# Ledger of designs, part 91: designed miniproteins, single chains, continued (5)

Each design is a single chain, and the fold is of that chain. pLDDT is the mean over its residues in the fold that is shown.

## One batch from the design tools (miniprotein)

Design m19159
Fold by ESMFold2-Fast:
Structure m19159 (fold): chain A 67 residues (1-67)
Amino acid sequence: MDAEIEARAAAARAELDQWYAEVQDPEVYNTGLAVIEAAVRRARERRPEEVSAELDGQTGRVAAPDP
């Protein structure tokens, strides 16, 4: 359960790392990391089933601010 949430967070962070390699904006990157970490913490205390979908959604939105 937690391992699956952390695996999704790791995948999201990898996407954020790829994005950061092009942009190299530490403020946006740190914000993305904080959102991923907050989502993981909430997942552990809330329902992990619902958080799996939210984690994927949040990471997509954070990785692409202002599409």
Scores: mean pLDDT 64

Design m19160
Fold by ESMFold2-Fast:
Structure m19160 (fold): chain A 66 residues (1-66)
Amino acid sequence: MVEKRAEEVLRRAEEEITAAYKAGDQDAANQTVLRAARELMDLGVPLDEASQRVAETYRRARERAA
């Protein structure tokens, strides 16, 4: 199921972005965002949807790290 795989990609990305943000490593956070978007697109998620879902995940991870 594409949705279940997409959720797993975003969950891992949220964990990695949160850890990178807490460590002050903005480059690692940015690389995780780009990698997650690419993985979603490889799963067949449209660009617009992949971008939105990754942006939401980044926002959530940033809030959790604050």
Scores: mean pLDDT 83

Design m19161
Fold by ESMFold2-Fast:
Structure m19161 (fold): chain A 100 residues (1-100)
Amino acid sequence: SAQEQAYALLRETRARLRELAEETRARIRSDGDREVFTLIELIVHELDEMIRNRSSIEEMIEMLEKWIEALERSPQRDLPAMRETLRLLRETLERLKEIA
């Protein structure tokens, strides 16, 4: 079903973000790096909650759009880990729209 495809996609994105969080944690040298690490962990937590609570595809799309908007406004938006986070979220959003 579309719903099962969406959950599989969120699990894939969660795994990629967890890997990025570990890489970011290992390379923390500034307060900005720490803030990016914390933001990635918050996004992973929200993806976990959406999967656990069996959120609708529409709710998944809305949440991703809100996170993308928030990250684009971040002072840390030009840090490599933040740019990669934005790339992954945008890619996930586009794939969810194809499933919906």
Scores: mean pLDDT 88

Design m19162
Fold by ESMFold2-Fast:
Structure m19162 (fold): chain A 98 residues (1-98)
Amino acid sequence: KEEDIKHALEVLEQAEENTTDEKEKALIRFLREIANVVKNEGLTVAEAIETVLEQYEGTPELLKVLEYLELDPNAPKQTIVNAVQKELLKLAPKLRNI
């Protein structure tokens, strides 16, 4: 639902503003980008995670996200997708049905 996506973006924006840890802030920014892809492209959460991971592949930003999640950069793609989805749904549970 459009309202659920809007609420998720507002929650993630507030979380980023209230976060002082640089790696956690990088994760929240990454999750906001995923929610924006869901909003703008009409993709499912899983599809949006894959899209954003592809866009950020090889960037320092993705490395910070993986460090925060305690994942190896060479971990299987599905392991990374599952970990990112878990964190996204923890902060923005209304995205579970999208």
Scores: mean pLDDT 83

Design m19163
Fold by ESMFold2-Fast:
Structure m19163 (fold): chain A 70 residues (1-70)
Amino acid sequence: SMYQEVVARIVELVRRLAAVKNDPEKVEKQKQELLALLDEIERTVDAETAAKARSLVDDVLISAELSLAS
């Protein structure tokens, strides 16, 4: 289903972000890619799927301790 494809793409980008978390420059680049994907998802899918995708990203970033305090 569309949701499964969205989840797979998010998981892949989050995994890449986690792999470079010790390099601030690469973290920033991967974070921008993840935010761009979320924007694309919100424009492409329904509001319910977009909300689930946002919640998944937020949960994973918190769990990975990659929520850089702004």
Scores: mean pLDDT 70

Design m19164
Fold by ESMFold2-Fast:
Structure m19164 (fold): chain A 82 residues (1-82)
Amino acid sequence: MATYKITSLLGEVRVVQEGETVTIREANIELTLRREGEELFLEVTDLKTGEKETLKGEYIPSLNAWKFHSELTNLLFLVTPL
């Protein structure tokens, strides 16, 4: 099972395994990371409203990172493999 580091532009960092759900209490959100073949997806849940958003990652090979922009939370996430 692959392990990833999720970093938000607000400086929050979480270490997750593929398919694992983590809560960022400071932002009142829940994140789940999924891999489908070569593509990475981030499911974002706003815990205040219960609204959900599924984001497809933009892989940047030069940085070895996936970028996710959440319109629901107005947050940018950077995901790197560990």
Scores: mean pLDDT 80

Design m19165
Fold by ESMFold2-Fast:
Structure m19165 (fold): chain A 119 residues (1-119)
Amino acid sequence: DIVEVLKETADKLLKENRFKDIVDYVKSLSPEEQELVAKMLGYESFDELEEVILNNKESKSPYVTKGKEKEAFILVVLLLEYRRNTGKIPSEEIVRELGKYYGLDEKFIDAVIETLKAA
């Protein structure tokens, strides 16, 4: 069950609180993947996202609820990792179930789904 595997992975990453390692991982990817992560979270650049996640800068994202920035970031990274590893885009049902599990807003979930379809 892909939803269970993604939940277990996200919960582990959130518990370990090693967000710099995850940011550094995304930075090791293509510039296009970095910009896609930022866009899915509603940031103008990956640099802005990094400042929010690592340096406690105020989030200006129109999609992400205040206090949920780390959960939203981890979910986006894992959904894109799934796409890279399998060549498949996660279904809307999978994205909605994961988003609801982490208490993410429907506006964020819809933005993620639309961006995944466009990519």
Scores: mean pLDDT 85

Design m19166
Fold by ESMFold2-Fast:
Structure m19166 (fold): chain A 90 residues (1-90)
Amino acid sequence: MFSEEEKKLIEKIKNGEIPDELKVPITALFAYKYAKEKNLPIEDVFERFVKALNLSDEEVKELRESIENIQKTPEKAIDAAYKLIKKKYL
């Protein structure tokens, strides 16, 4: 079952409130932060969003690469980006 936070992101994407070019990057950042905050395996959160957003094989590959890049990024930069995305889109 999706949380209210996950449902809000899915709804915003489905309603076109997030540009298509930002769909994968925003989903990657949200999945990473959400998994960390809720102490969930990132793979489980990843699979849930892939299914909920009906992502193509190409978008799934981009999402995986984005998460790997986030894991290599300083936490302070990730936190700043997540705060900006929540304020602007969520």
Scores: mean pLDDT 80

Design m19167
Fold by ESMFold2-Fast:
Structure m19167 (fold): chain A 80 residues (1-80)
Amino acid sequence: DEAKKQMALDLYKTAVEQREAMIEELVKAGMSKEKAEEVVEKIVELGEKAKEAVEAGDADAALKYAEEALRVALEASKLV
């Protein structure tokens, strides 16, 4: 779905542009700094793959990576 891809790209943009703020919020919520950095980096990596797939016209790969990025964010929220 285009909405899921857009949500993942917005999350990716936030993770890249506000990386320190995102890490700090995860740490304040009870996550270790090392784990918070790992989570944000994983979101960035999956978001980059989703963006590359969109640019390549691969809708299936774009949705797959977008859903994986959103799942990482959701899973992190449960560990806190």
Scores: mean pLDDT 78

Design m19168
Fold by ESMFold2-Fast:
Structure m19168 (fold): chain A 90 residues (1-90)
Amino acid sequence: KNKELAEELRKAAERALAEAEKLAAATEPVDPELAKRIRETGEELAEELRKLAEAAEAGDKEAAEKELEKAKELEEELARLGAEAAKLLE
């Protein structure tokens, strides 16, 4: 269970990074500052998801809860930035 969850979290990190980079690349010609924030937030989210995967694989509940809270905050920020980018790309 923990190993399977860790693998899914690592795949989620790769997807988040790829999607953020694609969105940032599309946004950069219109708003390079927003593109930079999208890229940075995507990278931070990927890193926290990898840390969450490591904590889950180790069975460290306290570390996992801490990393999960950070990942949620970064997901909310990335969603907000994505909504701003979507308005510009209309």
Scores: mean pLDDT 85

Design m19169
Fold by ESMFold2-Fast:
Structure m19169 (fold): chain A 65 residues (1-65)
Amino acid sequence: GKKLYKVVSLPETVRLALEHDLGLTLEEGDIVELLGVIDSNRVKVRYKGKEVVLPKSWLEFVGES
């Protein structure tokens, strides 16, 4: 199943950068799919068909689908 995480922290500068660079509108409270662990601090997630690397500390596990 897919591992789902909630975005619990997203600085406005990062939100704007994702929108401008990837065309991805990501907000606090959005649910993202974990794709893999990059290192101790960073993970790759998928949201609305786009992949992005985020700090693990900005995400909270909510469940599996």
Scores: mean pLDDT 87

Design m19170
Fold by ESMFold2-Fast:
Structure m19170 (fold): chain A 81 residues (1-81)
Amino acid sequence: AAASEALAQRLLDLLRRIAEEGVVTPEMEEEAEAIEAAYRAQPLSREAQRALLRELLELNSGLAPEEQERLIEEVLAEAEA
């Protein structure tokens, strides 16, 4: 539970940082890779992953959609792989 909450928080934090800076920095890319690794170590169910994805999009509706989609797809695809 705590681990899943931490992973969700990390995803949210990364998306907020991208929105705030308006660009994806190398540091953000490193964080995305770390989130992918965490997802592989403690994957959520497919249903939970989709629910999280939708919540992140709703919470960060003001963010650049392209960057949100790219990051979320990357994390989700890695979790599925």
Scores: mean pLDDT 65

Design m19171
Fold by ESMFold2-Fast:
Structure m19171 (fold): chain A 110 residues (1-110)
Amino acid sequence: SMRPLSREEALRLAQEFADVVREAADNPTLRDIVAKALEIAAKQLEREGASPETVDLVRKAAEIVRNGGDPEEAARLIQEAAEKSDDPDALGRALVTALTTYLILKQLEE
């Protein structure tokens, strides 16, 4: 698609990735993959000039997942990024990158 992603699409992607975070919570291998996917998404957002607040929310979610913290807290931060982001297209694309990274790496571990 050549059109930018809407806020509604970014929110939908954030909800989908929140479910991924919850699914991975009890599996250390999947938690590592999820944390890596979020770290990649945060770097993509930073490179694209997304607001520091949006980047920080995604980085904090990655840190919580990496450290085996509360998956609901990480999920809330991802959803908050989608709600508050000044660039829903950039966030939506970063979430697509995170979802794609998760699916590829998860398949390689199966």
Scores: mean pLDDT 88

Design m19172
Fold by ESMFold2-Fast:
Structure m19172 (fold): chain A 85 residues (1-85)
Amino acid sequence: SPAPSPEVIAEINKKLSELQEKVRELVEAIENKAPKAVIRELKDKVLASAQELIKLLEPYNPEAAKLLREQVAAFEKWVDEQIAA
C-alpha cells in the first residue's frame, strides 16, 4: 500500500475527530433516552462518517480499514439493541 502524504494524514485525523464527535453525540442521546427517531438519525450520521473514513484508510492501511469495519458493525449492533429495548 502507498504511504499517505501529510495532507492525507491530516484528512484522516480530521475524519477520525468528526467520527468520534458523532459517536459521542449518539451515545449521549441514548443515555439521555432521546426519541428513537433522533437516535436513528444520529446512527445514520455515524455510519456515513465511518464509511468515509474507511474509504480514506483502505488504500493506505487495509488492516486498519478492516478493523474499523468490524468495530462499526459491533457498534451498530449495540445501537440497534438500545433502540429495540
Scores: mean pLDDT 89

Design m19173
Fold by ESMFold2-Fast:
Structure m19173 (fold): chain A 55 residues (1-55)
Amino acid sequence: SEKEEQEKKRLEAMKAFAASKGITVTAPVDESKLTAEDNDAYVAALQQLQALLNS
């Protein structure tokens, strides 16, 4: 679905961005495939990244 594909792409891009900034994203998941567990782990890491960007 386009919504799922966009979300997956965004999470993947944000994860790559976090890595480029030296922010460690530790998720025991396949980056090319999102699952419910992956999504929660990535969202938590991305929320930390957003907090850094906004603070």
Scores: mean pLDDT 60

Design m19174
Fold by ESMFold2-Fast:
Structure m19174 (fold): chain A 100 residues (1-100)
Amino acid sequence: MAEEQQQLIARYEEVLGKIDSVIEQIERLLSQETDEELKEELKSMKEQLEKMKKWLEEKIKELQTNVKTSEELQNEKLEIDVVEALVDKLSMFLQNLEKK
């Protein structure tokens, strides 16, 4: 349980790093973009990622302060799987956008 919980914390920290990288990609695109509609979409994405980052930071803190049951750890793994997939999809979208 303690080892599994520590591995989950490490995974949350890895996803947090991915979010920081995606926010940096959005900032670069915003500095170069002239399309107002696309600028608003990029700003919205950044705001959502910043909220997601805050949520992950709170989750890390909770996992550091509380011992979780096996069922709770399985639910947390499912949540982070979804979050990581969304972040990866967004990163791919932004990479395609940089080529325009």
Scores: mean pLDDT 80

Design m19175
Fold by ESMFold2-Fast:
Structure m19175 (fold): chain A 95 residues (1-95)
Amino acid sequence: GVTLTVTAPASATAGQPLTVTVTVSGASGTYVVTVSLQDANGNVVGTAAAIVTAGGTATVTLTAPATAGTYTVTATLQDANGNVVASASATVTVS
């Protein structure tokens, strides 16, 4: 099986870059990771995507929202056929 780990800072400054690192382990091959940033109401306020090879790491940069609050970072991993094979999430507090 494929394992996805998402690493995001616990806190971020409003309007500043927010760097999210994803690590993929398990099966061989190339995957697409999509990272979304959602507010407490479930509204998507930012997205980024990257290509990652199994056993590797990809970094995406989002902009921390201007509005302070608690946000959820969700990473979804898709195989070459477009199937979602893994997901992971982290929480970021924007101040």
Scores: mean pLDDT 84

Design m19176
Fold by ESMFold2-Fast:
Structure m19176 (fold): chain A 80 residues (1-80)
Amino acid sequence: MEELKARFRELVAEARKLIDEISKKAPVLAERYRESLKRMEQQAETAAKDEKHKDLLEGLIVAMEEFVKFLKSAVDSLNA
């Protein structure tokens, strides 16, 4: 569980940095991504409260990895 929590926190930090980069050129779009991130953080906080929901936190990590991948692509597109 602690390793999953640490991994989720790392992905959140990476997503925030990417959203900050997007906000330099597309602030309205960046705000939408911040709202998505906030919802994922709330779901992860709920899942982290009980070992019974470890599978939900694992699923959220996969979703966060895909979200970070998407944000990297968005940054590249805006800088093209």
Scores: mean pLDDT 83

Design m19177
Fold by ESMFold2-Fast:
Structure m19177 (fold): chain A 90 residues (1-90)
Amino acid sequence: MEEELEEKRKKEQEEKDKELIERRYKKLGVSEKVKEEIDKLYEEYNKKLEELREEAKREGLPPKEVGRREVELGSELFSEVSKVLLTEEK
């Protein structure tokens, strides 16, 4: 079914994102607490993306507006991840 393909795609994307994050943590010598903070930021980002896509379907938002908000969410994620990586817990 089409739903099974969507679920499989989501799982594959989650695995790839987790792998990228784990490689970055190892390279930077990041603490487990910082890793948990970044994992939470990615979970919130993905949740906001899903909410945006659902809202776009309900409200009939134009693709340009959806794309603009997706870019804004990505910039916010990058900023928050960078703050966590640069300041750590100490």
Scores: mean pLDDT 72

Design m19178
Fold by ESMFold2-Fast:
Structure m19178 (fold): chain A 66 residues (1-66)
Amino acid sequence: MSDAEGAAASALGEAARRGLDGAGAAKLTQNGGINASPEAARRALELYRAGRVREAARLVAKDGGF
């Protein structure tokens, strides 16, 4: 739970820092063991950029089956 959310938050932060889109963010979450869809990663990246980091991490973790 916290481990999956932590991995999701880390991947989203890296994607935001690198200026990636939803597909790029999804690949980074997959490197952390979370199989999020590009659509979920795109929405989560929007939440992350709006400062809603916890909601973004939860969205990605939930889409990845956590």
Scores: mean pLDDT 79

Design m19179
Fold by ESMFold2-Fast:
Parts: structure tokens; C-alpha cells; sequence
Structure m19179 (fold): chain A 107 residues (1-107)
């Protein structure tokens, strides 16, 4: 339980570091952080232990992360921040204790 929460907190910290890099206009750092978050999110989508609803929620997050990455590559940092805000505003999903453990293992 505690370890899963700590791993989720690490994922949140990575997301906050990404936001700061984009706000500061650090494209190189933002792209590295986006590539890491995209990779971790793809691992979650491909994990058969997660429900279809949980995988669909991560697919929505992946789509927005990929759009944010493109915006950073184009120098549109304001648009990239808008995509990150959309991720934060995605609906909360119901996740089982078994799924939380899987998410914690990957994040």
C-alpha cells in the first residue's frame, strides 16, 4: 500500500517537473520528461492486468502527452501547457487495489 502511493507520488513529481520545464521554456528538458512519461504510460496501456477502463484512461493521457510533445517541438509552450491542464482535468476513474499495485510498479 505505502509503496504504491510513493510510486504514484513519484509520477506526479515527474509531471510537475515537466510543467516547470515547459513554463521556463526548457524544450530539451521538457522533451526528455515527455519521452519518459510517454514510455511509462505506454507500459500501463499494454499491461494485461489493468481493466479496459483503466487502460482507456491512460490512452487519453497518452494522446494528450503526445500532443504536448508536438507543441514543445513547435515552440508552442502555451499550447503544451494547455494539454497538461487537460490531463489534470480528466475524469477520475475507479481503480482496484490490484490495479493500483500494477500502476505503482510501472510509475
Amino acid sequence: MTEVLENIKKGYALFQELRKAIEEGDAEKALKLLDELISKTQQLINDPRLSDSTRQAFQQTLDLLQQARKAVEEGDFEKALQYLDQIQNLPTISVSSEELKVIGEIL
Scores: mean pLDDT 79

Design m19180
Fold by ESMFold2-Fast:
Structure m19180 (fold): chain A 92 residues (1-92)
Amino acid sequence: MVSTYSVATQTFEVDPSKETTVTVKASMNASGDAVANLKAGTVTDATGSASRSHSGYVKGSAVATATSVTKAKAGDSKVTVTLGEATLTDTS
């Protein structure tokens, strides 16, 4: 089964004295019930760049998780993270 969804932009407060990596996750299930629980996690010491990834489960109540990682620069007090389209793919 293939399902797609998009998730809205979120803005998070960060420590302006450091580089910070902000991770935002959203998930949906394969029955068409989209549950967007957008949560910011901050990591001190920059390790990421702006990117999108997702993971999914093939059987049972299939779940897709979209993750966006954004790096904040020193001096930035806010980081905006956008989650685009995510695809849940049944591979077996």
Scores: mean pLDDT 42

Design m19181
Fold by ESMFold2-Fast:
Structure m19181 (fold): chain A 100 residues (1-100)
Amino acid sequence: SDLEKMTEAQKKVLELLKEITKELIKKNGKEPDKELVEKWLAEIKATVSETIPTALETLALAAAQAEQLLEQGTSLEELEAIVAKQQPKAEAAYKELEKA
C-alpha cells in the first residue's frame, strides 16, 4: 500500500530528525558529530526520494537546506535551529496521518 510506504518513510524521517537533534544539543562540552549528522541527513534525503510524501515536503526542504548549509561550511547552530523548527511540524503531520 502506498499509504503504508508513506507512513514508514515518515517514521524514519522523524526518527532521524530526533537523532540529529540529540546530537546537535549534546551538552557537557562535547562537539556534535558532523559525520553522523551528515549520514542521517543523507538517509532522510534517500527516504524522501524513494517515496513521494506530500506530507513530508516541509521536512524534505528542511533536510535539503541543512545539507546545503553543511556543504557551504555553515555552523551547526544554524542546523540545530532548522531541525528544532521543523520537528514539531513533522510530529503534527505524522499524528494526522495516523488518525486518517
Scores: mean pLDDT 58

Design m19182
Fold by ESMFold2-Fast:
Structure m19182 (fold): chain A 81 residues (1-81)
Amino acid sequence: MTADEALARLYAEHRKIGGVIPPEVLNKGASTMTFSLVKDPDDLEGAEKKAREEMEKLGLATQEQIDVTVKHLREVLEQLL
C-alpha cells in the first residue's frame, strides 16, 4: 500500500465517524510517524508521540481529531510492518 492510499483510506474512515481534519495535518502526522518507525521500528509509542507533537504544532486540528487520527495511522502502519 502506498502512503497516499493509506491516507485516503484513513481520511474516508475518519469522515464516517464525523471527523474531518485538514489534509496538511494528516500528511504531517503520517510522514512523522513513518519516519520515526523507519528509525526505530519497535518504538511505536515514540513514533505516535512525535506525530502528535508535530500535528499539534500546526494548530489546525482539535486534540480529539489528532487522537483519532494518530490511532488510525498507528493501525494502518501496523498493517504495513
Scores: mean pLDDT 72

Design m19183
Fold by ESMFold2-Fast:
Structure m19183 (fold): chain A 61 residues (1-61)
Amino acid sequence: MSPVEAAYAAHLLLGRELGPGVALPRPGTALETDPEGFLAAAVEWARSQGREDLAARIRAL
């Protein structure tokens, strides 16, 4: 899986699990420019919401 594919998958996971209020970059913007940074931010955001399970799933992408 490419970093961009992993970042897109993380974005979809966050939207599904935490709802549309997630303030993370949309695909086609920062996801394509800095997919590794997006993934790191997604992991930290999931952890901040008490979702260590979700953070682990994102890290496994």
Scores: mean pLDDT 75

Design m19184
Fold by ESMFold2-Fast:
Structure m19184 (fold): chain A 60 residues (1-60)
Amino acid sequence: MAEALRKRAEELEAQAQKYAAMAQTLKDNSTTEEGRAAAQKYEEQARALQAEADALRAAL
């Protein structure tokens, strides 16, 4: 049981890093309102995924 939760937390952490990287790329390269909105959405998604991963690790 704990093993499955640990793998889930690792997957969420990897996804959080991916979204954070995409948000940073959009912030660095985008000059459009749509690009800024997408960057903000990805940042929020990354934080939500990281918080979920942290909660799972705390429950282990």
Scores: mean pLDDT 82

Design m19185
Fold by ESMFold2-Fast:
Structure m19185 (fold): chain A 61 residues (1-61)
Amino acid sequence: MSEQEYMDRLNEVSDERFKQIDEAKAKAKSEEEKNEQLGKIDAEMQEQVGRISEEYRRSQL
């Protein structure tokens, strides 16, 4: 994976995360529901970033 591909993937994940956060805040019926949705979004983002970072590191070898 090139550095440009790595950056492009990170930017895509970041953009999708902001969109999901905005939707969760707009659609949540309670603070508890909002916090649960935000927690899920954060967990998903961390998994995606971790996978992308690992793929990038392995491509540098």
Scores: mean pLDDT 81

Design m19186
Fold by ESMFold2-Fast:
Structure m19186 (fold): chain A 80 residues (1-80)
Amino acid sequence: GNAKHGAVLFQQKGCIRCHTVGGAGKGPDLSGVASRRSDAYLFDIITNGLPGTRMPAFKGKLTDQEIWDLVAYLKTLKKP
């Protein structure tokens, strides 16, 4: 995936509205998420969402390549 394109998609598709970088928004802080979750898990969560939560499914709204670009971006969000 392309992390720079993933950063653009994170803003444009509204991920930032719930997932604030470096802080807790309405959803969890994603800083360091790649250290505790696999790439496949992150792809599945973006694709299918989390039923019963405010995390929507992006299947059919994003291509597989765009989802992998988002995963690549999330891998850059490290905690110190």
Scores: mean pLDDT 68

Design m19187
Fold by ESMFold2-Fast:
Formats: structure tokens, sequence, C-alpha cells
Structure m19187 (fold): chain A 90 residues (1-90)
């Protein structure tokens, strides 16, 4: 949980222009995001959720399923991505 909370905060701070990362911190964050998106794609495929749903809704559905499976860290990251997508949609 602690690492996922730190990642979620860094993503939100970057999107809102409140934070800057050096190359090593950025590379580490991108590695963690790559792992997250791999797990996200697995869960969405397992649930039969595809591009018929808006990205924000896909992330919310994935977050609920991660919580049901006890993957609290992945659930937190999925909720964070849903919030970012919702804010970016006009």
Amino acid sequence: MKEAEEIAKKIKDLVNGKSTLDKEEADKLMEKLAEFFEKLNEILTEMGIGTEYPKAEQFRKAAEEFEKKGDKELALLARTMAEIEEESEK
C-alpha cells in the first residue's frame, strides 16, 4: 500500500504540474506504471471489458475487481487513473 500511495501521489502531482522528477525517479515511476498497465489489461480481459467503455469507466471497473481480489495497491492505482482520465475528458 505505501508504495502504491506514493506512486498515485506522484502521478497526480505530475499531471497537476506540482512536481518534477529527475530521470531516475521518472524511469522508476514508468517501470511501476508498466507493471500496473500489464495487470490492468489482464483484469479487463478476464472481466470481458473492452473499448466499448470509456477509459475512466474501465479503470473504475478494474479497481472494483482488484479490491475484490485483495489487490489493494492495484485498486488504488486504477482509481487514481480513473480520476485523471475523468479530469482530462472535457
Scores: mean pLDDT 76

Design m19188
Fold by ESMFold2-Fast:
Structure m19188 (fold): chain A 84 residues (1-84)
Amino acid sequence: HNMEMLLARAERRVAQLEALLAEYGAVFRDDAVAEGRELIARLQALIDKLKREGTLSEAEKQELGNLLNQADLFILSAPFFPLK
């Protein structure tokens, strides 16, 4: 149905994750930085595919939804991350 809204949300989450890691990544634990980088990489792969192909498979749409939920939790949890 609304791939444009999913794309916009995914791009926003990637930008938020990149900004968060750029500003605070040096003080986060290495495992938290690795998780954030993994989320960025996986979201970006689906964003690139959606831009190239105009659609995603049902499995890829579900994966995108799961990654967006994981990104939301990461961003919401960032103020509570253990510092180095």
Scores: mean pLDDT 82

Design m19189
Fold by ESMFold2-Fast:
Structure m19189 (fold): chain A 104 residues (1-104)
Amino acid sequence: GANTDKALALLDELRALAMEILRKTEDKLLINRAIAVLLSIIGLEFELEQLKKQGKDLPESVIKKMEELLERAKQAFEKGDYEAALDYLEEALRVLEEAIKKLK
């Protein structure tokens, strides 16, 4: 559905930001968190493709919350606050994971 396609596009943006955090930080803890975010994105992309094949769609509220959290993550990243950026990315993935579980 349209919202599942939007979620896939948002995961591409979340991945891009996590990759940029990896390039800019030497902090071992932040590196490990960014890698965990990237791994979570791979799993969620697989789950979204399965929902798409089943003709199931996500609520618009989930997409709006992910968009809000991604914008907050981008703002934190621009300020050099990589910990806050990762907090927002992790919350966006949690919102999506919970929404997918409710559709199973």
Scores: mean pLDDT 91

Design m19190
Fold by ESMFold2-Fast:
Structure m19190 (fold): chain A 93 residues (1-93)
Amino acid sequence: MEPDRETLLRLIGLELRLIGIEIEYELLKKEGKLTKEKLEKLIEELKELEKELEELLEEAKEKGDEELVELVSRLLEKVKKLLEEIEEDLKKL
């Protein structure tokens, strides 16, 4: 099934938030500015994003929107992978 316009805009907004976090993390890494405080802030932002994506995933499953389930699941996997990478960097500090 095709997701409605509001749901697609919500998904796009969540994807843009992830891209923003990825860019900030990469810039901090290149500038040597990976502090505990900055990494903890990125982890908090990613956990909030993960929660919103998990809520959207459940909504998509309830509606039987298989395309949206796949799109949200892929984005959620990217969030979890980045979260693991940042948490590993935090442990090395």
Scores: mean pLDDT 85

Design m19191
Fold by ESMFold2-Fast:
Structure m19191 (fold): chain A 94 residues (1-94)
Amino acid sequence: SAMDAALAEAERLLALLRRQFETFATWSDAQRRKFVEYAAGLARALIEEFADDPRVQALVAELLALMRELAARETNPEIRALMEELVAELEALL
């Protein structure tokens, strides 16, 4: 189903983020920005269609926790602002 495909992609991104968490800051600014923009788009799409699904709520909670930590470590102010915007959006949904 479309939901199962979107959930699988979100789980894949979270697994990648967990594996690359300590090295994320070593990615280029363009790569980190692209990742945050893609993750934000996917999270927004899942929330718009499936906000009441407990699996989506669990993924949103995990993404929120990881994004808060990344935002705290981010030295590029434009990328940090994108991360903080996503954090605020995710917090409003939980």
Scores: mean pLDDT 84

Design m19192
Fold by ESMFold2-Fast:
Structure m19192 (fold): chain A 74 residues (1-74)
Amino acid sequence: MPTLDQILQDFRARVEQLLATVSDPAELTARYVELYQETWRQMEAANLTPEQRQQAQQRLGDILRDMVQKVQQR
């Protein structure tokens, strides 16, 4: 079972790969939504405590903010 940190690292790596590979904004958005939903399901399956789930939400928010900034800088 992956740890919370591993799940979040995988999500970040995949989002960065999408940013490097996908130039179309609509396709990028669709792929991002799919990854977000997959990552959320992995976190739900990982037997996280309520505190770990709250930390996961905050860390996902940080990753999202970083990705939005990178997209806006394109």
Scores: mean pLDDT 76

